Designed miniproteins, single chains, continued (3). Designs and how they scored, part 10

Each design is a single chain, and the fold is of that chain. pLDDT is the mean over its residues in the fold that is shown.

## One batch from the design tools (miniprotein)

Design m8338
Fold by ESMFold2-Fast:
Structure m8338 (fold): chain A 71 residues (1-71)
Amino acid sequence: MSEETLKTVRAVGYTLLGMAHYEEGKLEEAARAFEEAIKLDPNYSIAHRNLAEVYEELGDEEKAKKYRELA
């Protein structure tokens, strides 16, 4: 497995973790998990969409808008 493929697999893992935290109402933990996914794969649009949703729930409209535009 190439380093690029391994980073994408880890990004998917963090995105799933973030989704689990979001469903539990753990918005700060969800945001951290999605941020880690984006650090590993900046082009992973699913993580950007989910992070935008979390920031909207947290009331950070500027960050929510930023990540929606990157999705």
Scores: mean pLDDT 81

Design m8339
Fold by ESMFold2-Fast:
Structure m8339 (fold): chain A 92 residues (1-92)
Amino acid sequence: SEELAEEVLRIAERVAEGLKNAKTPLEQDIYAALGEMVLALARNIARQTGDKELYRAASEAAELLAQVAEEKGYHDTAKRFRELADELRAEA
């Protein structure tokens, strides 16, 4: 669904902004966890429905979150999002 794909990207952009503005390790962990939850939900829906556009949007969202985490020096978080992006792209 184009609407679901757009919504996943919109939510990911807001989570990315939260990661970018995080001032403490706890804030970083909260936004990283929110990103992982949104991507897990999108992946589950895409898998159940065969929605390739949703897989693509979720992969793009994961790449965005990885980039922002890397820019902030959150290397472990960035690696997790990159691995998730690769998995989502492979399942599409």
Scores: mean pLDDT 87

Design m8340
Fold by ESMFold2-Fast:
Structure m8340 (fold): chain A 69 residues (1-69)
Amino acid sequence: IKEKFNELKKAIAEDVGEDPKVIEEIKKIEEAIHNGDKEKAKEYLDKLEELVKDYPNTVEAVKKLKEAI
């Protein structure tokens, strides 16, 4: 999970950059994963996927993290 989450953060930094809405969703995902809340983590990942839909490498990273959770 940590490795897939780091891959996602890297993809966002390379493709999207510092978007405040994206940063907020990443924080929520990290907190949900840290708390073991798989349901909330998937919900926030779905919202993030919508925000980054135009960035295929980042979408792929989101999907890989969803599979790992």
Scores: mean pLDDT 80

Design m8341
Fold by ESMFold2-Fast:
Structure m8341 (fold): chain A 58 residues (1-58)
Amino acid sequence: MEITGDPEEDYVQLVRAYLRGEIDPELAEKALERALKSDDPIVQHTARELREELEKRR
């Protein structure tokens, strides 16, 4: 997973990594922080849900 600084791109990378089970928790947290800073309420809401799921999968 690559952190690009674009919250939408980082969100897509996070979702892909999650679905494939290729999670680095530290990188996932970085991408999630970027997505949570997005001004898109849908992205923010989904990012929060993914954060809770990632915490469960540690």
Scores: mean pLDDT 66

Design m8342
Fold by ESMFold2-Fast:
Structure m8342 (fold): chain A 72 residues (1-72)
Amino acid sequence: TPLPVGDAVAIARAIKAGNFDEAKKLLVDVSGLTEEQANKVVEELKKHYDEIKSLDLEAGALKVAEIIRKYR
């Protein structure tokens, strides 16, 4: 099932702000991932941090959704 666009945007906004704790919380509470899955997604997002930071919010949200789908 595709991640809702609003959820991906909220997570991308947290990542662009460097707030990985908020991103993890959103992955668990909003995206329905387990804490273990959310930790793996956050590690992958950290590897892509410079890319996501350079993208606009919409493109960043698409990249976040792509990464989440690998662990869902």
Scores: mean pLDDT 80

Design m8343
Fold by ESMFold2-Fast:
Structure m8343 (fold): chain A 68 residues (1-68)
Amino acid sequence: DEIEERAQEIEREVEERMAQATAAALQAGLASGDMAAGLKQAELLRQEVVAEGTARAGRAYQEALLRS
């Protein structure tokens, strides 16, 4: 339970931070009229944050399954 909860916390935090950064980048793109730049910036941030968070959450989940 605690390991699964930790994995979910990591995933939620990663998604929340990614959503905030993505929203800011998209809003900046809309304001400047350069949506392509905003989308590209958001995509780069998303790839980095999600990849690291997902790997950490995956490991925690696998350990929980092995202990269960």
Scores: mean pLDDT 73

Design m8344
Fold by ESMFold2-Fast:
Structure m8344 (fold): chain A 56 residues (1-56)
Amino acid sequence: SESPLIKKQKEYLKNAEELARERARGIVEAMGGEVDEELVEKLAKFLLDSEKWAVE
């Protein structure tokens, strides 16, 4: 079952993923690395996980 709250959460996560990808690309570029989609996606996931409001 899907609720409006779940839809909102999916949109939020999508926006957060896009922002994370943008930041990851900037980091790879700053390090003098080759801008590779695979590397950017890995870094984006790491950044997204760090952005999650975890109390840990």
Scores: mean pLDDT 69

Design m8345
Fold by ESMFold2-Fast:
Structure m8345 (fold): chain A 87 residues (1-87)
Amino acid sequence: EELIQKARERARQAFVDGVKEALKAAENGDIEKTVEAVDKARQRAIDILREAASKATPEQRKQLETDIRNVEAGADRVKAELVEKAK
């Protein structure tokens, strides 16, 4: 239980940190670096959640799969918004 909660928090933090990096790139008008930072944050968060899912119970795995979908949707939205801001 605690291991799953820690993995979810680590994934959230990895995504937040990557989005902060993407925001700085967007503020500098660097579209390529903005996209790279968001995609990297997405991949890191998903990798953490998938590793946790491999060790999880069926109930915990359902929650982690929901978290993965939320990361994917959030990354798509953030990427679109920051790329538009960088233009």
Scores: mean pLDDT 85

Design m8346
Fold by ESMFold2-Fast:
Structure m8346 (fold): chain A 68 residues (1-68)
Amino acid sequence: SEQEKLRKTIFEVAKIVAEEMSDEEQLEFFAELERLRGLPNDQVIEGLIETAKRLGLEKARKLLEEAK
């Protein structure tokens, strides 16, 4: 399902953020996730891609692009 695919992608991205980012950058990423809550999947994915680009999370960006 699209919902299951999105959850799986968000979980993998969250792992990368937790491993590669400072506590401050992690808080910024998760604040953006909360802001995107309840929006259509396309908008959630696009918002997270922009945040991943800004934070230099290339692996996370690629995972999110694949989820489109």
Scores: mean pLDDT 79

Design m8347
Fold by ESMFold2-Fast:
Structure m8347 (fold): chain A 91 residues (1-91)
Amino acid sequence: MAEEAYKKAVEALNAAEQGKFEEARKLVKEAEELLKKAPDAAYAWLKVGEALELLGEFEKAKEYYEKALEVATKQNDEVTKKLAETALKGL
C-alpha cells in the first residue's frame, strides 16, 4: 500500500515535470486515493505536494507538505521532515 502510493506520487511528479499536466492531475487523484489507505507514507505525501505545486495548486500543495511533515515527524524520518519544511518555506 505505502509502496503503491509512493510509486503513483512519483509518477504524478514526473508527469508534472514533463509538462503533462492533464496526466499529472489524473495521477495526483490516484495517489490521493492510495494515500487514504496508506496515510503513513510520508514521502508520498511530499511527492504529491511537489506535483501539486508544479500544477499551480499552492494551497493544496501546502496541505500535503504539512501532512508530510506531520507523518515524517511521527516516524522520525528526518530526511522527509527536512524536505517538507524546505518545501513549505518555498511556497
Scores: mean pLDDT 86

Design m8348
Fold by ESMFold2-Fast:
Structure m8348 (fold): chain A 64 residues (1-64)
Amino acid sequence: LEKLLPPFRELIEKLMNSDKDPVEIVKEFFEKHYGIKLTDEQAKEILETLINYAKELGIEVKVK
């Protein structure tokens, strides 16, 4: 995962406000934003990284 500043905040907000599968949210986000088609495993790794990053910033991400 590269150093990423701008769209990760939007992704975190989407994860916090949606009842959808968080892996699916991550997959849709990266495909639409970067044209990258993620596998479920890749999306899960990104999701875990984002959740941990949000916790460091004092933001609790509640994903199913």
Scores: mean pLDDT 70

Design m8349
Fold by ESMFold2-Fast:
Structure m8349 (fold): chain A 65 residues (1-65)
Amino acid sequence: MVAKEAAAMILAIAGQIEGALKKVEYKDGEVTLYYERKSEEHIERVERLKESLEELGIKVKVVEL
């Protein structure tokens, strides 16, 4: 997947996870998702986002703050 497509998808999906995502970084084909553990539902949403991006061939790293 090309970087522009990945960035657009991440931006659209990030808007659906209110307050859970603190920062999203993209570098060299890898996405790092920084989140704050506020509830189990937020964790599940972040995990689903990771799986969706990985299915598109994007390498994803998740960091809990």
Scores: mean pLDDT 67

Design m8350
Fold by ESMFold2-Fast:
Structure m8350 (fold): chain A 69 residues (1-69)
Amino acid sequence: SGEEYVKKAEEYIEKAEEALKKGDFEEAKRYLLQAERYAVMAAILGDIEGAKRIGERIKELLKKYGLKI
């Protein structure tokens, strides 16, 4: 379901935050890209609100660290 993909995206955001804290920006970008893919799948399966929340968290992290994916 879409909710399962939101949960997966959240797990990858947590991994990205750990990588960012360590200064591993390449690994963090890979984790954020995977979280974005899960958020897209969540939206396709009808969890649009969950997908929006994940998208905002990804955008916030990218802005905070001056990154793009």
Scores: mean pLDDT 87

Design m8351
Fold by ESMFold2-Fast:
Structure m8351 (fold): chain A 86 residues (1-86)
Amino acid sequence: MIEEAKKLSEQIIEDEKLRIENEDDPVLVTAANLRIIGNRLELEMLLEKETDPEKQAELKRIIDETNSRIEQLRVEYEKKKKALEA
């Protein structure tokens, strides 16, 4: 479960990078978006099914870390994009 959650987190981050770096490719962006939605749903389902408080805390931490990393990637991308447009 925890290892599965970590793998899902890594896949979400990779697809987010792919989507950001290839924003001009609608086919690639759409495919990445669908995978992100599916993997996020699976992460949430893992959390909902977990009954062990310690494992629930670790799953929540993995989700929070994933969200934080994605936000950082988006902020960095927007800064780079604005710098290039200046």
Scores: mean pLDDT 81

Design m8352
Fold by ESMFold2-Fast:
Structure m8352 (fold): chain A 62 residues (1-62)
Amino acid sequence: MVSKLIEEARKLIDEAKKLIEEGDYKGAEEKLKEAVDLLEQAGFVPEDLAKELQELLLKLSE
């Protein structure tokens, strides 16, 4: 399923991944919050995105 909100959330998650690689954990957290807001508006989270969000949030918890 490709909703516009899900597509935008996926891009934000990709940006967060890049920020984590650069050591910008604050920027990554902001992007992940935006992605979560979009997914909540969509009312549905694809399993692949849910898995990526969980892994990224775990990295930020270090």
Scores: mean pLDDT 78

Design m8354
Fold by ESMFold2-Fast:
Structure m8354 (fold): chain A 72 residues (1-72)
Amino acid sequence: EPPDEQEIQEAFGLMTIAVGVATGMSEEELKELALKFIDRNPDSEAAKKAVIEALREHGYLEAAKEVEEYLA
């Protein structure tokens, strides 16, 4: 089988947040970046989970919670 498109989208989501953190983006900018990524991948549950998890891993718990609530 070709690699799961979901796995590729998950990897891009994780990398996008990691780069944002590394470049010094604020928590609000990271939240906006995560929401933008989700809006481009609305059918990807893996992408949604990936950006929320990346925010949590980097300590942006408020942004992660707001993104999660936006999706509920």
Scores: mean pLDDT 77

Design m8355
Fold by ESMFold2-Fast:
Structure m8355 (fold): chain A 57 residues (1-57)
Amino acid sequence: SQYSQQLQQIIDLMEQAREYAQQGDKEKARELVEKAKEIGRQAGVEVDTSEIEKLIE
């Protein structure tokens, strides 16, 4: 279903964002977090981005 695809996209984007944040690429991490949040809004899902946002402060 579209919903399952959106959930998988959010998971994939958040994993990539964590990887970039750990490598010090804060700009790329922010872009990926914003994409995950956008898909979450479309799917009606709350995306917890706080962990990654703390890494890129």
Scores: mean pLDDT 84

Design m8356
Fold by ESMFold2-Fast:
Formats: sequence, C-alpha cells, structure tokens
Structure m8356 (fold): chain A 99 residues (1-99)
Amino acid sequence: KLTPEEFLERFKKKAVEGAKSFVEMVKNLLKEMNDSTIFSEKHKELLIKLFVAHAMQELERRAKRLNIELTPEQRKEFEEFVRKVMKEELDKANEEAKK
C-alpha cells in the first residue's frame, strides 16, 4: 500500500521535525549550562553525525517493519537530506544567537 517514495517523503518530514526538536533541545541545554548557545564547527559536525546515524537506523528499522525495500540511492539521498537539514538548523541557531 505504501510505496518506497511515499515512505521516504513521510520520513523526510519527520526528520525535519526531529532535527528542529533536537537542535532546540541542545540549545536549551547549552543555555542552562553556559551563557552562549553558539555551536562551534566541531560541535556542529558531531551533532550532525549523531543525528544522521540515528535517523538512518530508524529509517532502516521502519522500512524493514513495513517490508519496504529501499535502493542504495534512496538511502544516500535521505542521508544527504538529513545532513543538510541538520546543518541548516544549526547554522540558523548560531545566526539567531549572534544577534
């Protein structure tokens, strides 16, 4: 019933919401611990890697559960999409903190 394309579009939307929530959570933790919520490039890299790893693992678990077969290209496109979304959310958070 659910095509691989429909599954990916739904999962991309969830990944965007998850990335925003994750970045907001980390910003709130930094506010509690420090005066600044500005992420260093090293911190951005680590947070992106962590979120991408978990998003890819969740994608595979749900695809397997629903008997949806994803191509390597679809997996790579999703990984790149999530990485881009996380970078954009972290960059936006830094720009807002600098004001």
Scores: mean pLDDT 82

Design m8357
Fold by ESMFold2-Fast:
Order: sequence, then structure tokens, then C-alpha cells
Structure m8357 (fold): chain A 58 residues (1-58)
Amino acid sequence: MRAHELANEISRELFAQGYSPQSVVAGGRAAMDAALEGASDEEARRRGLEAARQQQQR
């Protein structure tokens, strides 16, 4: 499923960047939600990164 694939990819990227487990989960979830709403792969990844950054900033 495309949404799951994008969520897994962004989660791996966030982990490699040193984000906390909570931020990784937030980013993956946001990317999955965006993809399910019909967003492009690029937009879904962007939303995942934004969500992870917001969570990381507590």
C-alpha cells in the first residue's frame, strides 16, 4: 500500500537524521495521512517532515 510504503520510508529517513522515536512516529503518521488524502509522494514526505519537526520542538 503506497501510504504504508511512504510512512516506512520517511520514518527511516527521520531516524537516520536523529529524530526522537516520538517524532519519527509523528512524521510517519502524517505522511500516511497525506498519502491517503491523495497527496503526491513529495507532498506526503513534506508533511511528514513538518510533523516530525513540530514534535521534536516539543
Scores: mean pLDDT 80

Design m8358
Fold by ESMFold2-Fast:
Structure m8358 (fold): chain A 67 residues (1-67)
Amino acid sequence: SLASELKRLGDELLKLPRETQLKAFNALAILGLDAPVKEIAEKAGVSQGTASLVRRYVELSTEAIKA
């Protein structure tokens, strides 16, 4: 379910250092949801895996709010 996937992604995010989380979320907020994962990663100074995780979490969170 959407809720189970959000919980899984959220749990993975919480394993990351707070600084890494803030950088990734800030970069996504500046660039927007349509930004490529590579650009988010470069802007934030994080791995593409971290950037992909953050983008997916925000995408699904937005869908959950609209449901």
Scores: mean pLDDT 83

Design m8359
Fold by ESMFold2-Fast:
Structure m8359 (fold): chain A 59 residues (1-59)
Amino acid sequence: GRLYRAVAPVPKTSDDELAFREGDVLELLEEVDEEHVLARSLRTGETGIVPKSVLEELP
């Protein structure tokens, strides 16, 4: 799938959200809405919701 890099840390505020670090690579699984995606962390293998505002698309 498409790969993104996290450009800012975001504290996990709900169980639906993905926990990640700045610099983590996340795989896009599904677009949820205009501001959020469902992604998988390549570091942890966990899946969850991530704000698009903290993601940089990788080539």
Scores: mean pLDDT 78

Design m8360
Fold by ESMFold2-Fast:
Structure m8360 (fold): chain A 120 residues (1-120)
Amino acid sequence: MIVVTESGGGTVAEGGSQTLTGKFSVPVSTMALISWVRQAPGQAQQLVAMAGPGGVFLSPRVAGRFTISYDAAANTAYLNMSNLQVSDTATYYVSAVGYSEEAKGLAGATGEGTQLTVTA
């Protein structure tokens, strides 16, 4: 079972920067895809960023302000956020999805979420 530990949430002023962290219990290189999603109160879950061995995707909503990175030696994914907007206020979840030989299909793990509040 993959365990995901999320950190780096809290309250940040508009225009500020923050980094969210997801630490995985297994090497990142064994995961096909890492994704960051967010859910604001009363809204549907939104894809923010994805990273895998083949590349990176950033949602148009955050492109130019957010970057995704991972440290394979530390098994840690980062969502680096800059020029934060009140509309970025949400609970953020990191997920990892990879192929499982035992399951003969996709298997994944999702963190329990970290709250980010951006104040005007």
Scores: mean pLDDT 79

Design m8361
Fold by ESMFold2-Fast:
Formats: C-alpha cells, sequence, structure tokens
Structure m8361 (fold): chain A 66 residues (1-66)
C-alpha cells in the first residue's frame, strides 16, 4: 500500500539520520493509515532515547493535533 511505501521511506530516512524527512513520511503514512499511530508513539520514545528531543516534540505535537 502507499502507506507502507511511506513507512519504508520514513524508516530509510531515519536510518540515515534525516529526521525532518523521516517525520514527514511517518506523518504521510499515518494520514493514509491511522492504525500506524502506535508506530509514531514508539518513534517519540526512540527520538528521546537518542537525544533528539526537538524532533520528538514535533512528532508529539502532530499526535496531539489528531
Amino acid sequence: SEAEEFLAKAEEYLFQGKYEEAIEYYKKAVELDPSLLPVLEKLVDFLKSIGKEEYAEKVREFLESL
């Protein structure tokens, strides 16, 4: 599915350390498939664990806007 393709791109950008691009593709994936919401919740925890608090906050703000 298109949501799965966006999720795959998000994971690729995340692996490359491209956090802004990764977050945008995670958002697109969730907009197409809301069942992926738990993936973004785990992404918040992951970003905090690696010291990327500003990026974690961007994801949290998106989740709170839903």
Scores: mean pLDDT 86

Design m8362
Fold by ESMFold2-Fast:
Structure m8362 (fold): chain A 66 residues (1-66)
Amino acid sequence: MTKIIARGLDAEGAKRVTAAASSLPGVEARQVGDDTVIAEGELTATQLTGLALYAIGEGGEVKVEV
């Protein structure tokens, strides 16, 4: 099970990252405050990379825990 944490997002970026993560099967995503998103689940390497790059593109800093 993988956990991804994206920080430093604006409010719209956080909503978009949360929606993108929640669209993945078996992934639970939550927004913490207005600038942080936490997503947990069974992510493939491709899904993890795509979600991390998306969050970075929205201005976020990404940390991954396995």
Scores: mean pLDDT 82

Design m8363
Fold by ESMFold2-Fast:
Structure m8363 (fold): chain A 92 residues (1-92)
Amino acid sequence: MEIEKEAAAAMAVMELSVARRIVSKTEDPKEAAEIIREAGERAARLLEEAGLPEAAEKVRELAEEAARAAEEGDFEKALELVEEAIRVAAEA
């Protein structure tokens, strides 16, 4: 196993998992969307720097879709999409 890729994937999972926990406790759509976008970008950068560009792109796409769902008040969909992004990062 490449320690560098494994470490990057683990850190990406942590970034997204922390965001999911914060979003699950907020009622502010704008705050939720900002947290999701920031975590998604940090996670994607970690994956991209580790040489996992396809996983990075998928995480960015899922984070943006999750942020849009949060802005529309659909927190259930937002959390589901963040969970999917976590799976993508974990399987990278």
Scores: mean pLDDT 84

Design m8364
Fold by ESMFold2-Fast:
Structure m8364 (fold): chain A 75 residues (1-75)
Amino acid sequence: MAAALEEARARLRALGEEMAAALAAGDLERAAALGEEAARLLAETLAALGKMSAAEAEALAAEGTALFRAELEAL
């Protein structure tokens, strides 16, 4: 489980970096597509974590969301 959580976090970070690059380039369509992919990954990860505590799922969701928001707000 911990390994799967770390993998999900790594993928979310990579998607966040790609979204930041797309936004910097003014490619809003690309950024939107990457956001949808990140949302799907997050939903799948949270569903898998449904067998664990709600706190673990909430922590992952908060971390992923904070990373994307921080990148979007760093203007």
Scores: mean pLDDT 69

Design m8365
Fold by ESMFold2-Fast:
Structure m8365 (fold): chain A 98 residues (1-98)
Amino acid sequence: AAKAGEDALKGGVLAAKAATTPEGVAAGTAGAIAGAGGVFEAEVLGNVAGAGLSAKAGGEAAIRGAELATGDEELREKARELGEKGVAGGEAAIAAGR
């Protein structure tokens, strides 16, 4: 759960850094905020399912931000990879929390 949130947070940050449009910055920022929320849910509240939902949402936003970016290819691919890990880890955490 916490790891998925961290991956979503990192992916969102990289997507925002790669962004060349306000929409890309917004998507990356949303991914970072949701990822951070996932970490908080897991580490502070002990809410595994809530952490998974936040990590999944953050990962999806990071992937969207990476898709909108037309800048640094390495940053875009890294943001996408981390976003995908956030989604996969988030889905696993949701399943484990149920």
Scores: mean pLDDT 78

Design m8366
Fold by ESMFold2-Fast:
Structure m8366 (fold): chain A 69 residues (1-69)
Amino acid sequence: MEELLEKLREAGRELVEAARAGDLEAIRQAGKRMREYVEKLKEAGHEEEAERIAREAETQALRAYLDSQ
């Protein structure tokens, strides 16, 4: 479980970096990867934690994208 949570956080960081760079392709790829880890964590019983991490990453990514404009 720790590995899946770490992979989710890693995907979230990739999403934020892609958003900061304004790379729409990388944003889509990181977002897809993040959603895949959220689903795996839900199956493992960590739904609330996974959804919270994903929401925080999406919020940070939006801020980073807007700040880079």
Scores: mean pLDDT 83

Design m8367
Fold by ESMFold2-Fast:
Order: sequence, then structure tokens, then C-alpha cells
Structure m8367 (fold): chain A 86 residues (1-86)
Amino acid sequence: AEEEAERRRKLLQELGEFAVDVVREVATKLGLSLDPADPKRKALEARGNPELGRLAAKVLAGRMTLEEAKAEMTAFIEAVAAEIAA
């Protein structure tokens, strides 16, 4: 139904927008470029995109709350960005 599809779309959008905000904050703290063409930025996105999909799938399946997914996404982005910055 339209209503179910819209709720799913809003969930994916909210989690995705949250992830982008965390990436921006962490990249700024570590002095990483926010240019989408930068190799370090591309490496962070390449590792982050599968994790975002994994967490979103768990939330949609009812195996994880949105708040738990946001916490895991934050920890993942911080760890990966620190590795890339080293």
C-alpha cells in the first residue's frame, strides 16, 4: 500500500540523512575533504553504503530500532573515518 511504502521510504531517508550528517561532522573533525571526488571520501562511502543497507534492512525487519541503527551507524562511520585518516 502507498502508506506502507511511504513509511519505508521515510525510514530509509531519515537513516540516510543521519549518516550523511555524521560523515560531515566526523570528516570535519578529522580534516578530511568533503569533496565527493576525493579518494578518502569515496573510500568512506564505499564502506558506509553496505552498512547503511544492512542496518536499514534490520530496522525494516523489526530486528533493530531506528535509534539502535543510528548508534551503530555513528560508531561505524567514526571507526572507518579514523582508519582512513591514519
Scores: mean pLDDT 78

Design m8368
Fold by ESMFold2-Fast:
Structure m8368 (fold): chain A 58 residues (1-58)
Amino acid sequence: MTDEEARRGYENIKKKVKDPEGRKIALRALLREGRRSGGVSEELLAEIEAEIAKLGNE
C-alpha cells in the first residue's frame, strides 16, 4: 500500500462510513494494512491513529 492509496482509503472512509463504530473499525483495518505494507508514511499513520483516538476507545 502506498501513501497515496492510504490517503484515498482514509478519505473514502470519512466520506462513506457515517457511524462512529463502523468508522473506527474501518480506520483500524486501514492502519493495520498501512503498517503491514511498509509503504505508508509515519505522518499519515499517526493521523489515522489520532482520528481513531478521537472516536473513543471500546
Scores: mean pLDDT 79

Design m8369
Fold by ESMFold2-Fast:
Structure m8369 (fold): chain A 91 residues (1-91)
Amino acid sequence: GSAVEQAQALAGELAALAEKAGNKELAELAREVLRLLREAKALGVLSEETAKEVLELLKKALEALKAGDFEKAKELLKKAIELLRAALAAG
């Protein structure tokens, strides 16, 4: 699948795993990433490079979440949100 499709799937998985872990804040951040990915894709402002960068941040966030490092996962999700907001502002 495309980097966008992979990022959307992974953001959804992160939200579900964060909810299962009882971390509502982390689940809300993952859902915000998914919302912004969908919005940027719909507006045609999500470059392949930005989608790949977001995907790598989400992969690292998943690794951090599985390790129980919720603060690192939160920082990585916030960075993904910043990249997506920048893409939306530039388009």
Scores: mean pLDDT 89

Design m8370
Fold by ESMFold2-Fast:
Structure m8370 (fold): chain A 69 residues (1-69)
Amino acid sequence: MEELYEETLKLLDEAIELAKKAGNDSLVRQAEQLKEVAERAYKEGRNDLLEMIYQEAKSLLEEAKKLAE
């Protein structure tokens, strides 16, 4: 669980940096909200929710990469 949580945060941090470079405040806010949800999921031991958040983080990172190109 902790490893998945750390991986999720790294993806979200990268998405935030790329979204900031692209000037997309909406994507920054979405990634920041997802970080909060990931922290709560980790604290509550909700591995099912954390796995879902990980997939959403991957999708957000892909969108941020497209915007940064």
Scores: mean pLDDT 83

Design m8371
Fold by ESMFold2-Fast:
Structure m8371 (fold): chain A 62 residues (1-62)
Amino acid sequence: SELEEWRKRLEELMKKDIEKAKNTKFSVSKEAQEELIKGLEETYRAMIDGLEKAIERSKALS
């Protein structure tokens, strides 16, 4: 289903964005980098949770 494909895409994007944040060459303090990584993880996790609920609801209606 499209929702399952979207979930896989979000998981891959999360991996890429976290890796980018870890490898950033900007003048970022360790604390700022940790906050960025945490924010990315929390944001993607919330989106994935929303998609999982949508998938469950879609299956219940089928």
Scores: mean pLDDT 78

Design m8372
Fold by ESMFold2-Fast:
Structure m8372 (fold): chain A 68 residues (1-68)
Amino acid sequence: SMDQLRQQAEQAARDALEAMGVRVERVDVTIEGDVVSVTLTPAEPLSSEELAKAALAAANAAIDAVDK
């Protein structure tokens, strides 16, 4: 189901962020057709560069989790 895919994508995103040492308050994943969107709220302030790297890693992990 789409909810199961979303949960898998969210968990993959969380795992990627944890591997990077990024602490997040919230991770939201939405799946609309072929588009996977990840929104993260950092638990601690991040620079724009750090946030961009974290968001990219989380998005890639989420996409990889659903793209099979």
Scores: mean pLDDT 80

Design m8373
Fold by ESMFold2-Fast:
Structure m8373 (fold): chain A 59 residues (1-59)
Amino acid sequence: MAKLMKEEGAGEREIEIFRLSLLGYDQRTIAERLGVSEATVSRHLKRAEEKLKRGMDKE
């Protein structure tokens, strides 16, 4: 994409990526299903993992 506007609705996409990850889909499959790059999926999954780590290991 030659034009990068802004990440509008990033929260909804993050939720979709996270849900698919919970269902056992790999990053490539999630990227193809949602029409995003693997890098985008990886970035959102890392954010989701950070949130989960905080909930699991809050010490």
Scores: mean pLDDT 68

Design m8374
Fold by ESMFold2-Fast:
Structure m8374 (fold): chain A 115 residues (1-115)
Amino acid sequence: MEEAKKLIEEAKKLIDETVSYLREAINAALQDPEKGRELVLKAAKLASEAIDIVRKLAEMGYTEEAKKVLEDGIKKFEELKREADRLAQQHPGARIARGAATALINAFKEELEKL
């Protein structure tokens, strides 16, 4: 139980950091597309680490908790995608973050279907 709780907290932290880096990428890409891409790559790495933890939780029998982490992540990425979609209409630099948010939504949905 204690180990599973720590894994859930770490996965949630990684998802929150992923959202933070993608939001920073939206803002950065408007001035510096290279910095925007760097932040997107950092976000992708953190999201991948969160998926690895979710898989570990499911293997340990905490499937419902793993599903909830993925569902909460999807909601956060969908909110971020809506923000990026609005900005991309006026600022083409926001398209990188929009694409990244879409890819993460799809990756998390794929993992959710496997549970």
Scores: mean pLDDT 85

